# Designed miniproteins, single chains, continued (4): the designs that were tried, part 26

Each design is a single chain, and the fold is of that chain. pLDDT is the mean over its residues in the fold that is shown.

## One batch from the design tools (miniprotein)

Design m12878
Fold by ESMFold2-Fast:
Structure m12878 (fold): chain A 74 residues (1-74)
Amino acid sequence: SLEEVKEFTKEMKKVSEKLLKMIEEGVPLEEILEEARREFTEVARKFGLSEAQIETLVAVLEHEIRRLVEEKEA
């Protein structure tokens, strides 16, 4: 439902905000990726995504995190 999508988006936003703070604080990329995998997997699992869907979404999130870190180093 749209309501479940809104809740999913809200929880994803909270994880994203936490990860952005870690990037700003200069936490090593490897630690940020580990935290992202853990928290993102928990959120996706909570909302009923399959293991394959979770793996795909985590890969996309890791790619975006790497881009953000690269942007900060520029």
Scores: mean pLDDT 84

Design m12879
Fold by ESMFold2-Fast:
Structure m12879 (fold): chain A 117 residues (1-117)
Amino acid sequence: MKLSREEAFAYVLEVHKYLPELSLGKIAAMIYLATGFDPDAPTLTVANLVLTGPQLRDPRNVAEFIRNFILYGLGLTLEEAAAMPLREFVERVATALNRLDLVDEAVAFAEEVEARS
């Protein structure tokens, strides 16, 4: 993780203000799989959705990216994503991002974030 765990937790809380329908753990897992919590990460392009490195520093842009990724990348409503079991959600996201190697790490981080809330 490029950010410390405390910084990553604070960042997830800020994103959650703009994406309250999704759990803190699911938001944490999404950011971990997409960026590794690196605000200097290169431009991401997933399912024709683009998130630039500078935009990763704004939690509003990250929340919008997550909403659009769930709707257009996964083909899920936000309600369906919110109701989905954590591991199933993480596996769906990891499949779409070609990051199945990180499923266990993303789930573990999501569970740590939920335990802190």
Scores: mean pLDDT 77

Design m12880
Fold by ESMFold2-Fast:
Structure m12880 (fold): chain A 80 residues (1-80)
Amino acid sequence: GAMLTLEKVKAVVDAFPRVPLHIVLNFLAREYGLPELPKPRSRAEAAELIRRFAEGLVEAGKASREEAEEIERYLLSLLE
């Protein structure tokens, strides 16, 4: 299947600016065959879900380690 890139993540996030981040991540998780993420109850839980999502991409062969690290950094910046 297609690889997930930082550019694609940014495009999906930008397309859904009013949607909670975990819903956007679950849309991507479904598209790339990753496990569903629970709704975070805190910023710390949201950060952990972002790290889990990025690691899941590498484990599923859907992103390189370098691309997943860039995706993680971008998504974590959205929590600030």
Scores: mean pLDDT 86

Design m12881
Fold by ESMFold2-Fast:
Structure m12881 (fold): chain A 62 residues (1-62)
Amino acid sequence: SLEHYRAHVERHARKLAERSPEMARQGAEDNRKFAEEGEKQGESPLNIERARLGAEAYERVL
């Protein structure tokens, strides 16, 4: 579910930011780009929402 995915990615983002802020920043950028361009590229709404949640999680720890 999206709720489980959110909890998972938030936990992962925090741990990654502690280990490598560079990788956390890259994660934020990659997920935000996917979310913004996903509709244009015909990505599923679920994949776009997952990317948005990922971007938000990584952005929050930076």
Scores: mean pLDDT 83

Design m12882
Fold by ESMFold2-Fast:
Structure m12882 (fold): chain A 68 residues (1-68)
Amino acid sequence: YPLASEEDMREISRAVWLTAIKNGVPAEDLIADALASSRETQYETIAALEEAGLDDVAAELAALLGRP
């Protein structure tokens, strides 16, 4: 139930992914980890990548997970 607001949860998810990016984790590894995760986590990862300005990586992950 209510542990944090939706906004807070989004910020936490983004912070985790941004920390990985800052530590030099390759985009390929980020994509691989997301593919092994739940669909919900995959969408959160796409949003975090877009917020970080990694639109190319976000688009690649989106194409692998689901094609609009």
Scores: mean pLDDT 68

Design m12883
Fold by ESMFold2-Fast:
Structure m12883 (fold): chain A 80 residues (1-80)
Amino acid sequence: MKYTALIAVYNEEGELVAMHRVTADSKEDALKKAEEALPQLLEEARRRFGPGKYRVEIAIFDENGNLVEYRVEEVEVPEP
């Protein structure tokens, strides 16, 4: 079965600043790939919008489009 993880990064103003999609053969692998992609997405956000607080949402869907996992994290991205 295929799973799709959508990663969305929002700035303090609530604007979508970065988004990434990964696919995997299990929910656990989709979550792992999403977590592994997160540092690069946060670096892209920092490069374009600066350091500060970002909201990260990870939503995992099965092959039929059903939401099977949803996580929200607040992340502080420091200055370089």
Scores: mean pLDDT 83

Design m12884
Fold by ESMFold2-Fast:
Structure m12884 (fold): chain A 104 residues (1-104)
Amino acid sequence: MTFKEIADYYEKLAKEAEQRGDKVALGEAYARMGIAYLLSSFSKENLEKAKELIDKGVDLLVEAGKPRLALTYVLSAYNLAKALGLTEIVPWLEERIKRLRELL
């Protein structure tokens, strides 16, 4: 499965969630899309896109009253970034983890 196939799949899920007004499903789709962009992290542009999508997903999940679910996705991104050796994004994810824990 290619990175593009994964990104296209979650973009489809995001559009379907938006059409039905499901903020939780929309937030999860953006968070998962952001995590998928970490798998294509051979470019700075893809890392910045991952950050953008993760923040968008987190904001939607927090607005929907699901900060614990948002924290779960950020922790998943953090564990993946560490496993892939993406040490430069780790402090950015740690700051999001800290902010979400303050909401719990």
Scores: mean pLDDT 83

Design m12885
Fold by ESMFold2-Fast:
Structure m12885 (fold): chain A 87 residues (1-87)
Amino acid sequence: MTKEEAAEGGRRAAEAVARAARAALAAGDFERAEAILREGEREVREAEENADEIAKELGVSKEAVLAAVRAAREVLREARRELEAAL
């Protein structure tokens, strides 16, 4: 897995979370949207904190794991701004 492939993977995973949160927001379910984003943000944070262990388990570089974390965090930050703007 390259750094670029890892970043794409992280982005795709975060896009799925963002899409679910946006669907809840569009339905007026702010509680559900918040819960979905909070869980995604928690997973990204845990991945960053355990990047060395994850890299070892997946047989990839720590740089690749951190690239995925950065890409995912960017997507979730955009979704968070949308939620905050709707409140």
Scores: mean pLDDT 86

Design m12886
Fold by ESMFold2-Fast:
Order: structure tokens, then C-alpha cells, then sequence
Structure m12886 (fold): chain A 92 residues (1-92)
């Protein structure tokens, strides 16, 4: 529906911004935005049990990103979060 399609478009734009990120702090901020967009749509469109599993995976990736020692590692994790979120929303 329109909410899912708008969220996918926003996530695709965030993915492009992550690819251009120049600092770990920028990558983390963009990853946090990916998480908030995905969380809102997953909780509104899926049964709570299915939403929780996907949200927990995103939380795990976000924790790993916060612990990342390089910009390249942080960007890789942020991109993985964006791609996972886009794929899960496309499956709705």
C-alpha cells in the first residue's frame, strides 16, 4: 500500500546517502533513520510476532555498527540494514 511504497522510496534514498557517507557518525545516523522507518512500517503492516523478529535483526546490525572500527565496516553494516529493510517491505 502507499505507506509501504513511500517507506521503500525513503529507504532507497537513505541507501544512496549511506554509500556517500564520509564518517562513521554519518553512517550511524543514516542507519538509525533506516531503523526508525523500517520499525514503523513493520509494526503497522505485519503481525507483532513477525515484526519483532525483523526488528531484532535490525537492532543486532545497529549494535554491530556502533562497535565498527572503520568507516568501511560501518557503511557495510548500514547498507546491509537498508537492503534487509527494503527486501522485507517489498515482501509485504
Amino acid sequence: GPMVEEAIERLEKLREEIEKAKSKEEALKLAEEVFEVAKKVLLSELPVERAIGRILRLIGLLIDLRLAKSLEEAKKLALEMAEFAIEELRSI
Scores: mean pLDDT 90

Design m12887
Fold by ESMFold2-Fast:
Structure m12887 (fold): chain A 92 residues (1-92)
Amino acid sequence: SEREEYERRMKKAEELGLGAGDLVEFVELDRRVGGEEAVELYRRRKEGKLTEEDLLDLVTKNGVPVSLALAWARELGYSDEELRKLLEKIKE
């Protein structure tokens, strides 16, 4: 069941035109956030439209790994100081 669910999520992400690295991230996100919300969050990430609130909610409400949220913040142009402040907010 879990393996079949993982394979379905991988196929769905591939059909959305995501690259190999993005496939793994999307599968992990879809598992935690679910379906349509995962697709929308991923699209906003690609458009550079993710907010700090989105990143905080991914970790604090959806259990996304802190490392993934920090990687996405870095991709959005967060400085090392801004990443440190985000990490402090996650720990609160």
Scores: mean pLDDT 71

Design m12888
Fold by ESMFold2-Fast:
Structure m12888 (fold): chain A 112 residues (1-112)
Amino acid sequence: KKEELLELYEKLREIAEKLRKIVEEKKSKNEEIKKLLFELEVTLGLIDIELGVGKIEGSLDEKRLLKLLKEAVELLLKLAEKLKKEYPEYKEELEKLKEELEEIRERLEELE
C-alpha cells in the first residue's frame, strides 16, 4: 500500500507539472483556473508535509495520504476539464491526461 501510494503521488506530480506548464504557456487570466491551480498547490504541499512527518516518525499516515491524493486527483480533473474548454488546441493532450487521472482514481478507490 505505501509503495503504491508513493507511485501514484509521483504520477500525479508529473500530470500537475504538465497542466502547470499549459497555464504558464497561455498566461491564463481565468480566475477559476488560477483558483484550481492554487488549491492544487496547497493539496500537493500537504502531501509533502505528510510524507515528511512520516519519515520523522518512522510511520506514514496512509489514510491521510490516501485522502489527500484523492483530493489532488479531483482538483487535477477539474483543472484539466477547464483548460480543455478554454484552450481547444490542448484538447488531445488534456484528454490523455484525464484518462491517466481516471486510472489513478480507480487505483486509489481500490486502496480504501
Scores: mean pLDDT 85

Design m12889
Fold by ESMFold2-Fast:
Structure m12889 (fold): chain A 119 residues (1-119)
Amino acid sequence: NLISQQGQDTQNNFNDLRDKIWPSSSPQIQQIMDQTGDSMDGFNDTVTTMLNSDKITQQQINDVRSKMDQFQTYFSRLRKSIQQNFPDDSDIHKIMDDVENSFNRFSMLVNMQIILSKS
């Protein structure tokens, strides 16, 4: 499933970011990282539940959208913290962009699936 693959790619990019940043991170950055990771897991779980349903419900759509918004909020905070603490680390910023780009593709595919389910 293309959507499941894109979700996995986003998770892999986030894990790469975590591995790169964690050894140099303050407890505050580690907490934001954990919150962002938890929100990613929540988004992936709600998408998986929706895709495995015989009929997609409005409740499942609302849950997916809620978790998508939650991830965007935490990721925005993480990006700001990384920009402040690692301003000159081009490798970290490249991985951050990879997370954002893969999440945007994942979100686009999920939204397309929701639209198609209503046709």
Scores: mean pLDDT 86

Design m12890
Fold by ESMFold2-Fast:
Structure m12890 (fold): chain A 58 residues (1-58)
Amino acid sequence: PARVRVEADREPGPDGEATEFTLHLVGADHLLADTLEQIIGRWERGPDRLVSEGVLLP
């Protein structure tokens, strides 16, 4: 099992409200794609930053 922390800084979008984020994943690289799909579903919104922590597959 691996723990992962996702930190994302908000970037200005072309349509005014930014919905694009730069993701920084800490953990095994082979889990990056699965991590993104899982964590996106449970993200909490901050003013200019998203942070999510989870435990990846055993």
Scores: mean pLDDT 48

Design m12891
Fold by ESMFold2-Fast:
Formats: C-alpha cells, sequence, structure tokens
Structure m12891 (fold): chain A 77 residues (1-77)
C-alpha cells in the first residue's frame, strides 16, 4: 500500500471516530495504517484504546476484539 493510501486511510478512520467514538473497526484500521506508516508510538496508543473499547463493548472472545488485539500486536512488532 502506498504512503498516500495509508495517509488517506488514517484520515478516513479519524473522521469515522469523530462521528462514532465506539467504531472499533475504525480503531483497527487506524492502528494498522499508523503501524504500516512507521508511526509506532501512535499506533500502539490507538491500538490499546481500540482493544479496551472492544473488550468493554463486546467482551474478550468477540471477533472484533480479536481483530483489535491483532492490530495492537502488529503495532508492537
Amino acid sequence: MSREELEEKIREAEERLRRDPEDVEAYVELTQALADLGRKEEAVRVGKEGVELAVRLYGENHPLTKRAEEALILALL
């Protein structure tokens, strides 16, 4: 994915979160795009927020929670 495509995904995910702060999928997309762009500290912070939100809304065993956890793990690598 190009740098421009990653920056656009970040912008779109941030817009989604401004409209719906509980959009776990937007946290996942934002975390992945930030990690791919090398913005590791931001990716880890956003990833942690996404996991905490997903656990609160859906519990630990939900597919969206697992996706948020996977995005955070990727950011930590």
Scores: mean pLDDT 87

Design m12892
Fold by ESMFold2-Fast:
Structure m12892 (fold): chain A 83 residues (1-83)
Amino acid sequence: SESARRLAETLLELAKKSKNEEISKQLQQMADKLLQAIKYQERIQQDPSDQQAKQQLQQQLDQFGVYYKKAAELLKEEEEKKK
């Protein structure tokens, strides 16, 4: 969707602005996995029987979740450091 693509673009912009290299890497990975997930969702919408696309979508979303958790942990550490 348009909103999901804008989210991926926002994640990439945040990654470029981040002074923390590890946070930047996690945000870049999140954007990549989200863009891949969108492509597989579009394939499933065209062909709901595409089992390969369904498997790939699940894998991309699982990986997005992994990078999201890592980014959240690193952001929490940065926030604690500012206080």
Scores: mean pLDDT 84

Design m12893
Fold by ESMFold2-Fast:
Structure m12893 (fold): chain A 65 residues (1-65)
Amino acid sequence: MKILKYFNPKTKKTAYLIPVYNEETKKPYQIVSSDISKEFGSLDEAKDYLTNELGFELEAELPNP
């Protein structure tokens, strides 16, 4: 899966949506920003949180090695 880079045009903050491949983790989708650290069980929940709740917009998709 790719790392998704988001940008909030109102706050000028960047956030990353990072898939974590750990079988012990029930919430494999991590959101990382200077002001935010949250984990989600589904990709759709993480995307909805960033876009609908916080107002972030998708800027780029980065390769996940």
Scores: mean pLDDT 76

Design m12894
Fold by ESMFold2-Fast:
Structure m12894 (fold): chain A 95 residues (1-95)
Amino acid sequence: NDVVIDQASQQATTIVNDASPTDDTRGRFQQQMDRARQSMRDISNAIDGIQQQGQDMTNTASDTGSRLGDNDFTSRAIGAVARASRILVDTVNSI
């Protein structure tokens, strides 16, 4: 997972360098990058919150799915949400 994150970061850096070949463009891009980083920090804080909620939700969804019986409609929806939450949590934990 660290490899995937590094690859994404390298691709982003390449795009930034390609988009900002001049000093003037780089200056404006730096301002946009600072805003983007602030937004990413907000997202990281939200992800940390989701991590704790995701674990509780995954446990509750698993228990509820087991107790309610196999309603294909509900089981697939809960399974998809739980899987997405787990991928997000695993990604955060690998950082």
Scores: mean pLDDT 55

Design m12895
Fold by ESMFold2-Fast:
Structure m12895 (fold): chain A 65 residues (1-65)
Amino acid sequence: SADEQAAEFVAKVEKAIAYAQTLPAESKRHVGADLKLAAESAGKKYNRPDLAAEVIARIDAAVAA
């Protein structure tokens, strides 16, 4: 289902965020930007703009740390 695909996407993003936090600041910013584009695309694909907004906020918080 679309909800299962959205949940799998969120799980993959959390793993990518954990990896990005091990990177130098410049690389972390680039990975964060790519993940945000992926989140916007997933929000459109699954018709879940609220999910996209939540994931983007999580990425921004992780990159700022």
Scores: mean pLDDT 81

Design m12896
Fold by ESMFold2-Fast:
Structure m12896 (fold): chain A 102 residues (1-102)
Amino acid sequence: SKIDELKEEIKKLLDEALSLMEKYSSPEDTAAFQSDVEAFIEALNNNDGSVKSILNLQMLALGLLGQIHVLARRSKNPEVREKLLEIADRLNKLTVELVKLL
C-alpha cells in the first residue's frame, strides 16, 4: 500500500540520519536521537488514525527534525550539512503525506 511504502521510506531516512548522528554528533545526542527514533517508529506502527494518535506522531516527527537541524547547524562540513538538510526536508514531506492518508 502507499502507507506501507511511505513508512518504509521514512524508516530508511531515519536510519541514514542516525548513521550521520553516530559519525558527527556526541554519544549523548546520538543516544537521545536513537531513543526518539524508536518512539516515533512505535507511534507510526501503532497509529490508530485518531486525532490524538496523529498529533502525537507529528510532535515526535517535529522533535526528530529539530535534532537533525541542530546537527546541520553545528556541522562545519558543507556536504554533511547539505545531506542532513536534505534528509530533514524529505522526512518532513513524507510525514505530511503519510498524515494525509491516516
Scores: mean pLDDT 89

Design m12897
Fold by ESMFold2-Fast:
Structure m12897 (fold): chain A 100 residues (1-100)
Amino acid sequence: SNLERARELIEEARRLLEEARRTGDKGLAIEAIRLALKASMYALKSVKDKDKILEIIGLILRNIGLLFEAERSDDPEEVIRLAEESIRLAEEALKLAEES
């Protein structure tokens, strides 16, 4: 299901984020943001409630903004913080989709 794919992508994003924290590799943190964004899109595909669709779109737009900010940053610690926020937004999108 789309919800199962969203959950799997969030779990993979969390694993990449933990590796990024251990290694200082900003590329792994950026990949975590990309996976979180994909998870949010799969969550959106599961929603039938119009108000929840709009809320998830808002979370996706914020996540896109975090990706652009992360790609422009030369600070691995900043990118890791952005990735943590990105995963949090994806988890919120999944919760909204599961409540639909």
Scores: mean pLDDT 90

Design m12898
Fold by ESMFold2-Fast:
Structure m12898 (fold): chain A 73 residues (1-73)
Amino acid sequence: SQQQRQAAGQALLDAGMPESVVQTIESLSLEQLQTLLELAADPSMSVDEKAEELHARTGLPKSTAKRILSAIE
């Protein structure tokens, strides 16, 4: 839900994540957010591979996906 996204966003801000990245994450669809979390948790993939897969699955621009994933890693 939107409330769950906002709660996750606040947790990321509290952890020191840049506000611009948090705002982008909060704007993601549920599908984009779930795919992001799944890919971020996979230690076998590089940031570039994760960004490409997130783009391929959800249509999120690859540059945006890479920026978010780089900030999380």
Scores: mean pLDDT 76

Design m12899
Fold by ESMFold2-Fast:
Structure m12899 (fold): chain A 87 residues (1-87)
Amino acid sequence: SMLDKLSEEIKKELDEGVEEIRRNVPVPSLVEIEKDGKIITVDLSSEEKIKEAIKKGLLPEGAEKYTKTYPDLNRALVDLDVLTNPA
């Protein structure tokens, strides 16, 4: 519908804006990951640390996509999607 198209367009604009902010502003975060049945805490405070963790095999390739958005913004985007496409 027209409403669904508007919601999709807004969501895309927000995702693009968040990606631009994330690219220019480092996000301090610590993340727990499970690898080979072990829980490892990884410092994701910068893109460089994320890439280093991927290089060391602590994170899978593309793990930076999992930290692409801030938690609060990611939650808002999920809530918007649920509201526009209720099951």
Scores: mean pLDDT 54

Design m12900
Fold by ESMFold2-Fast:
Structure m12900 (fold): chain A 69 residues (1-69)
Amino acid sequence: MPLSPEQLEQARKLVIDAQNQLLSTTDEQKRNEVLKELEKGLKELGVDPDTVEQIVNGLRDTHNRELAK
C-alpha cells in the first residue's frame, strides 16, 4: 500500500525519534519499548508490515553494532 506524503513524513519522524531515544537509552527494557512503540506507530500509519519489520530490524541492528563497539 503506497503511503501518502504526510504519512511518509510522520513515519520518518517516528524513526528519527526512535533513533534519538535509542542513542540516549542504555536500559535494554526501554530500548525494547522504544522499538515496540515505533512498530505500533508505523502500523497505525498504515505502513506495510514487511516495511515496518525492515525498519525496526534495521534500527535494532544498527544500534547493536554501535553498542558492540
Scores: mean pLDDT 74

Design m12901
Fold by ESMFold2-Fast:
Structure m12901 (fold): chain A 64 residues (1-64)
Amino acid sequence: ATVIRGTFASEATAGAAGADLEAALPDVRARVEGNTVTAVAANEAAAEAAIEAFRRGGAEVEVL
């Protein structure tokens, strides 16, 4: 599994992004803490999709 962290401008943006990510990507689980979303992707395709979704949401993205 790949762990990806996205840091957003606000808690509201992070919360919405986390919910949208889980709804769109069944192989991703998201945890929201403040303005940060941590996504756990089960496979490489899910990890790439999660990174792309975070970037579209304006997040600063790092792979853990």
Scores: mean pLDDT 83

Design m12902
Fold by ESMFold2-Fast:
Structure m12902 (fold): chain A 84 residues (1-84)
Amino acid sequence: LEELAKRAREALKGARKGDEKAKEELVQVVAETARKLGLSLGLSEEEAEKIAKELIDTYKETGSIEEGVKAAVELLKKAVEEKK
């Protein structure tokens, strides 16, 4: 729990400096978190994986971690809302 948040925070700092290694770690941690959260909310493995991929793709395209996270959150909200 705490370690996951700490890893994300540390990777975020490095990514902001342009450290590609830190960027990859951040993307990995966030993707894992999004996937696990989706599964916990009742999404299928395919849906959860799609959210993770969308986050990675957005980050690679924009270079912005915040935009990647926002895109993933928006997809999660839509998937959860569709299950209502």
Scores: mean pLDDT 74

Design m12903
Fold by ESMFold2-Fast:
Structure m12903 (fold): chain A 62 residues (1-62)
Amino acid sequence: MAAEARAKNAEVGRLLLQLQATTDPAEREALRARIREIVGEEFVARIERVAALGRAASEANR
């Protein structure tokens, strides 16, 4: 259990870093799909919502 949990957390962390660094829409969607397979759609939606709120706040403060 612990080893599998660590492996999943490491994979999700790696994919999240790639998602944040990537601007290619096709690559971003592939990364989201992979994260959804590991932790489910709700977790991905939550991460994207937080990121979108940060971007919207930054844009609104221009």
Scores: mean pLDDT 69

Design m12904
Fold by ESMFold2-Fast:
Order: structure tokens, then sequence, then C-alpha cells
Structure m12904 (fold): chain A 76 residues (1-76)
């Protein structure tokens, strides 16, 4: 169906952007984070909103501890 195809496309792009974002956050590369967010916004505002939520979580994980990072990795 149209909704199923749209969902699959969003999940595929979200997975791609989330992986890139995770690596940029781990490296503390603010310029790369900004580039990734800009690309996501150009692609679709819905994906941008989802990615922004993931960015907030990933920054929080990085700020707190290795124990938190381990807990989040178990969710992936």
Amino acid sequence: SHMEKKREEYLRELSKFSKLLTEAVKKGDAKKIEEILREAEKYDPFIFDLLLGMLRLQIWVHEHSPEVIEAVDKMS
C-alpha cells in the first residue's frame, strides 16, 4: 500500500541518517552534525524531526557515561 511504501522509505532513510549522525556525535564533529541535519531537512521535515530527537538522545548519552552508552547500544 501507499502507507507501507512510505513507511519503508522513511525507515531506510532514517537508518542511513541515524548511522551518520551517531558517528558524527561520537567524534564531536559539529560541522558534520550540521551537514547531516541540513541534508535530512532537505529530504523531508518528518525525517528531520525524527533525526533531531535522535541527536538529542545521542548527545545526552555522550554527556553522561559509558554505562549509559552501553545501555543505549543494547536497544539498537
Scores: mean pLDDT 74

Design m12905
Fold by ESMFold2-Fast:
Structure m12905 (fold): chain A 90 residues (1-90)
Amino acid sequence: MEKLKKELDDLEAKLRDTGNAFSGAVVREAMRRGVPIDDLFRQLQQILRNGSQAQQDAALKTFPDTVTLGQQYIDLKDKVDSLRKKLKEL
């Protein structure tokens, strides 16, 4: 149990840091492009979660750093959710 709690705490810290970095990158890109921050954030989340490989590849070409951070955030969130579920089953 202690090992899983430590892994969860470490991943939650990484999730917070990556989430903050992703949000900051979206704000910068939205301001640079003159588009609403909320619209760009929703569009990128939709593409990264539910988009085709072609849509994800196009987003990566358009916003390489922002999409990379978004992918890392999604991966970390899924790992945190998985570990939380495992901890509840113990």
Scores: mean pLDDT 81

Design m12906
Fold by ESMFold2-Fast:
Structure m12906 (fold): chain A 59 residues (1-59)
Amino acid sequence: MEEKKKKLEEFAKQLLDMHRAGATADEIQAARDQAVKELGVSRRELDKALMEVAKKEFL
């Protein structure tokens, strides 16, 4: 659980970096799908982690 949370936060940071680099919606969606598959979490959980990382680091 602890390790999955850390990996989830790391994936969320990478997704934010992709957004800043101007990645397309399709590219971001593919990265989300891969993260969900690799971590065994729901898409909703990944999206929540993404929002939390954005608030903490970029606000």
Scores: mean pLDDT 74

Design m12907
Fold by ESMFold2-Fast:
Structure m12907 (fold): chain A 76 residues (1-76)
Amino acid sequence: MEEEAKRLVEEARRLIQQAADEMDKGNLGAAAELLRRAGKLYEEAAEKTSDEEQKERLREIARRLYETSRRLEALA
């Protein structure tokens, strides 16, 4: 479970980097979609995490990613 959580977080980080690249290009809609997908991966990582403190932190990151995605969609 912990190894699955780490893999999901690493995948989410790659999506966040791709979102930054899309933002640099002015592709706000594409960036929003990538951040939404990253948020979902952080939520899945939280479900795979047994440590309650880490679980809470992962859920908070997911929430921030969803909020940022929604703001970018409004600007796209």
Scores: mean pLDDT 86

Design m12908
Fold by ESMFold2-Fast:
Structure m12908 (fold): chain A 78 residues (1-78)
Amino acid sequence: NDRLIALARRYIDTARDLIAQARAETDPRRREMLLMAAEASLDMADEYVSKITDEEERARLTAEIDSLRAEIAALRAS
């Protein structure tokens, strides 16, 4: 599971960086491209999380991904 957790964390961190860039972006088209890239990174994180057999670790990472997806939705809502 350590490798799966590390891979999920990497994609979650990539999504956070992309969301931070989107917050600083003034062009709405470029901001949407960054948010789409963040969503793609979270989709990759979900793939690794789905393979984690530790229920508690899977739940924690799922909650973190859900929180970041909510941030993307909030940024799209302006």
Scores: mean pLDDT 88

Design m12909
Fold by ESMFold2-Fast:
Structure m12909 (fold): chain A 58 residues (1-58)
Amino acid sequence: SMQEQLEKDSQQLKDTADAFARAGDERAVQVVAETAKLNGQEEAAKHAERLAEAVRAA
């Protein structure tokens, strides 16, 4: 269903943000956050924004 696809897309964005954050790539995490916002994936966007802040603070 459309809802199932949106949930999968949201999870994929979160997983991608996690991977870039583990690599210390703040800019890549920010790009994931911006992409999630453009796609209306608010939860994934907030997740990626928090990770970008954590990478910056490290």
Scores: mean pLDDT 84

Design m12910
Fold by ESMFold2-Fast:
Structure m12910 (fold): chain A 84 residues (1-84)
Amino acid sequence: SKASKKEIELAKEALKKAGLELPEGKKYSDLALSLVSLIRVKESGDEELYEIALGYEAKYFELSKEDLEKVIKEFEKLKKERGL
C-alpha cells in the first residue's frame, strides 16, 4: 500500500522532532509506511515480529533501533494530537 500524504507529513515531523534526518536517497513515503507497519505489529502483540521488523527498518534508514523507536513514539503522539 502507498502511504497517505498526511502520514508522509507526520513521518517527516516525527523524524525532525526526534532530532534525526533521513539518509540521502531515502524517501519520507517509505518512512511513513515503515512507521505505520511497525506500530501495527507492536499493537498486535507479536513481539518477535516487531523486533525483526524494527531491526530491518532501522538498518534501512541508517538509524539505531533506539532512534527508530523514538521516531515511532513521536509519530504516535502526533497522530493522537491530530485525531488520525
Scores: mean pLDDT 87

Design m12911
Fold by ESMFold2-Fast:
Structure m12911 (fold): chain A 63 residues (1-63)
Amino acid sequence: MIDELKEKIDTYTKKENEYNTNANNAPPSKKGGYISLANLYRGQRDKYQSELDKVEKSKKSSS
């Protein structure tokens, strides 16, 4: 469970970085699209980070 959440966080962080790099190298017509995707993956990463924090709290209180 925790490992899966960490894997998702790492994956979305990597995707965010890839799309930010793509945005920096993209023509203006595509730059906004890549920035939007980077923002989307940042949001996904934040969501799974929050879930990881909840799992850690649950583990702490139960164990």
Scores: mean pLDDT 79

Design m12912
Fold by ESMFold2-Fast:
Order: C-alpha cells, then structure tokens, then sequence
Structure m12912 (fold): chain A 99 residues (1-99)
C-alpha cells in the first residue's frame, strides 16, 4: 500500500516542509504541505490513492486555462476542501502560496 510507505516517511516529509519554510522556498512548502494533508485525509477517510489522483487530474483540467503552477495549486486547494480539510490548514497553504 502506498499509504504504508507514507507512514514510514512521515517524519522525513515533516522535516522537508520545515526546511523549505526555513529556506524561504514557500511554493515548495505550500505544495508539500498540501500533498501531506491530502494523503492524511485520504487515509483517515479510507479513500483509495487512485481515486484521489483521478480527482486531482479532473480539478487540474478544470483550471487548464490558468498558468500551470496556479492551476495545480487551485486544484490542490479544491481537493483539500472536498476532503474536509480544516480551515486553518487551507489558510496556511494559501499564505505560503501568496509569498
């Protein structure tokens, strides 16, 4: 299971997010935080990784007229909201993206 691999790597992922913030790589930090939260919510809700990835592709396609980076981040935010992410996490990702 891809999710079992995620559980083993979680401490490294948290370190990578922290390092990206410290190095002022805010776009990387925003993306890493969004990806981590999506995986955590998918695991918690028992949603297969294939279904999550398919939905993300649909949301990116919906935003295809935007620049690629903006389309991806809007798709990630929409997916997080659909998965029921906490408002505080959404705001942290948005603040990192806007820097």
Amino acid sequence: SDFKEYEELKPEIEEEIKRAKEEKRYLLAAQALANREILELAIKKGIPLEEVLKRLEELVEKNKDLPAVEAIYKALLELLKELGAEEKVIKEIEELYEK
Scores: mean pLDDT 79

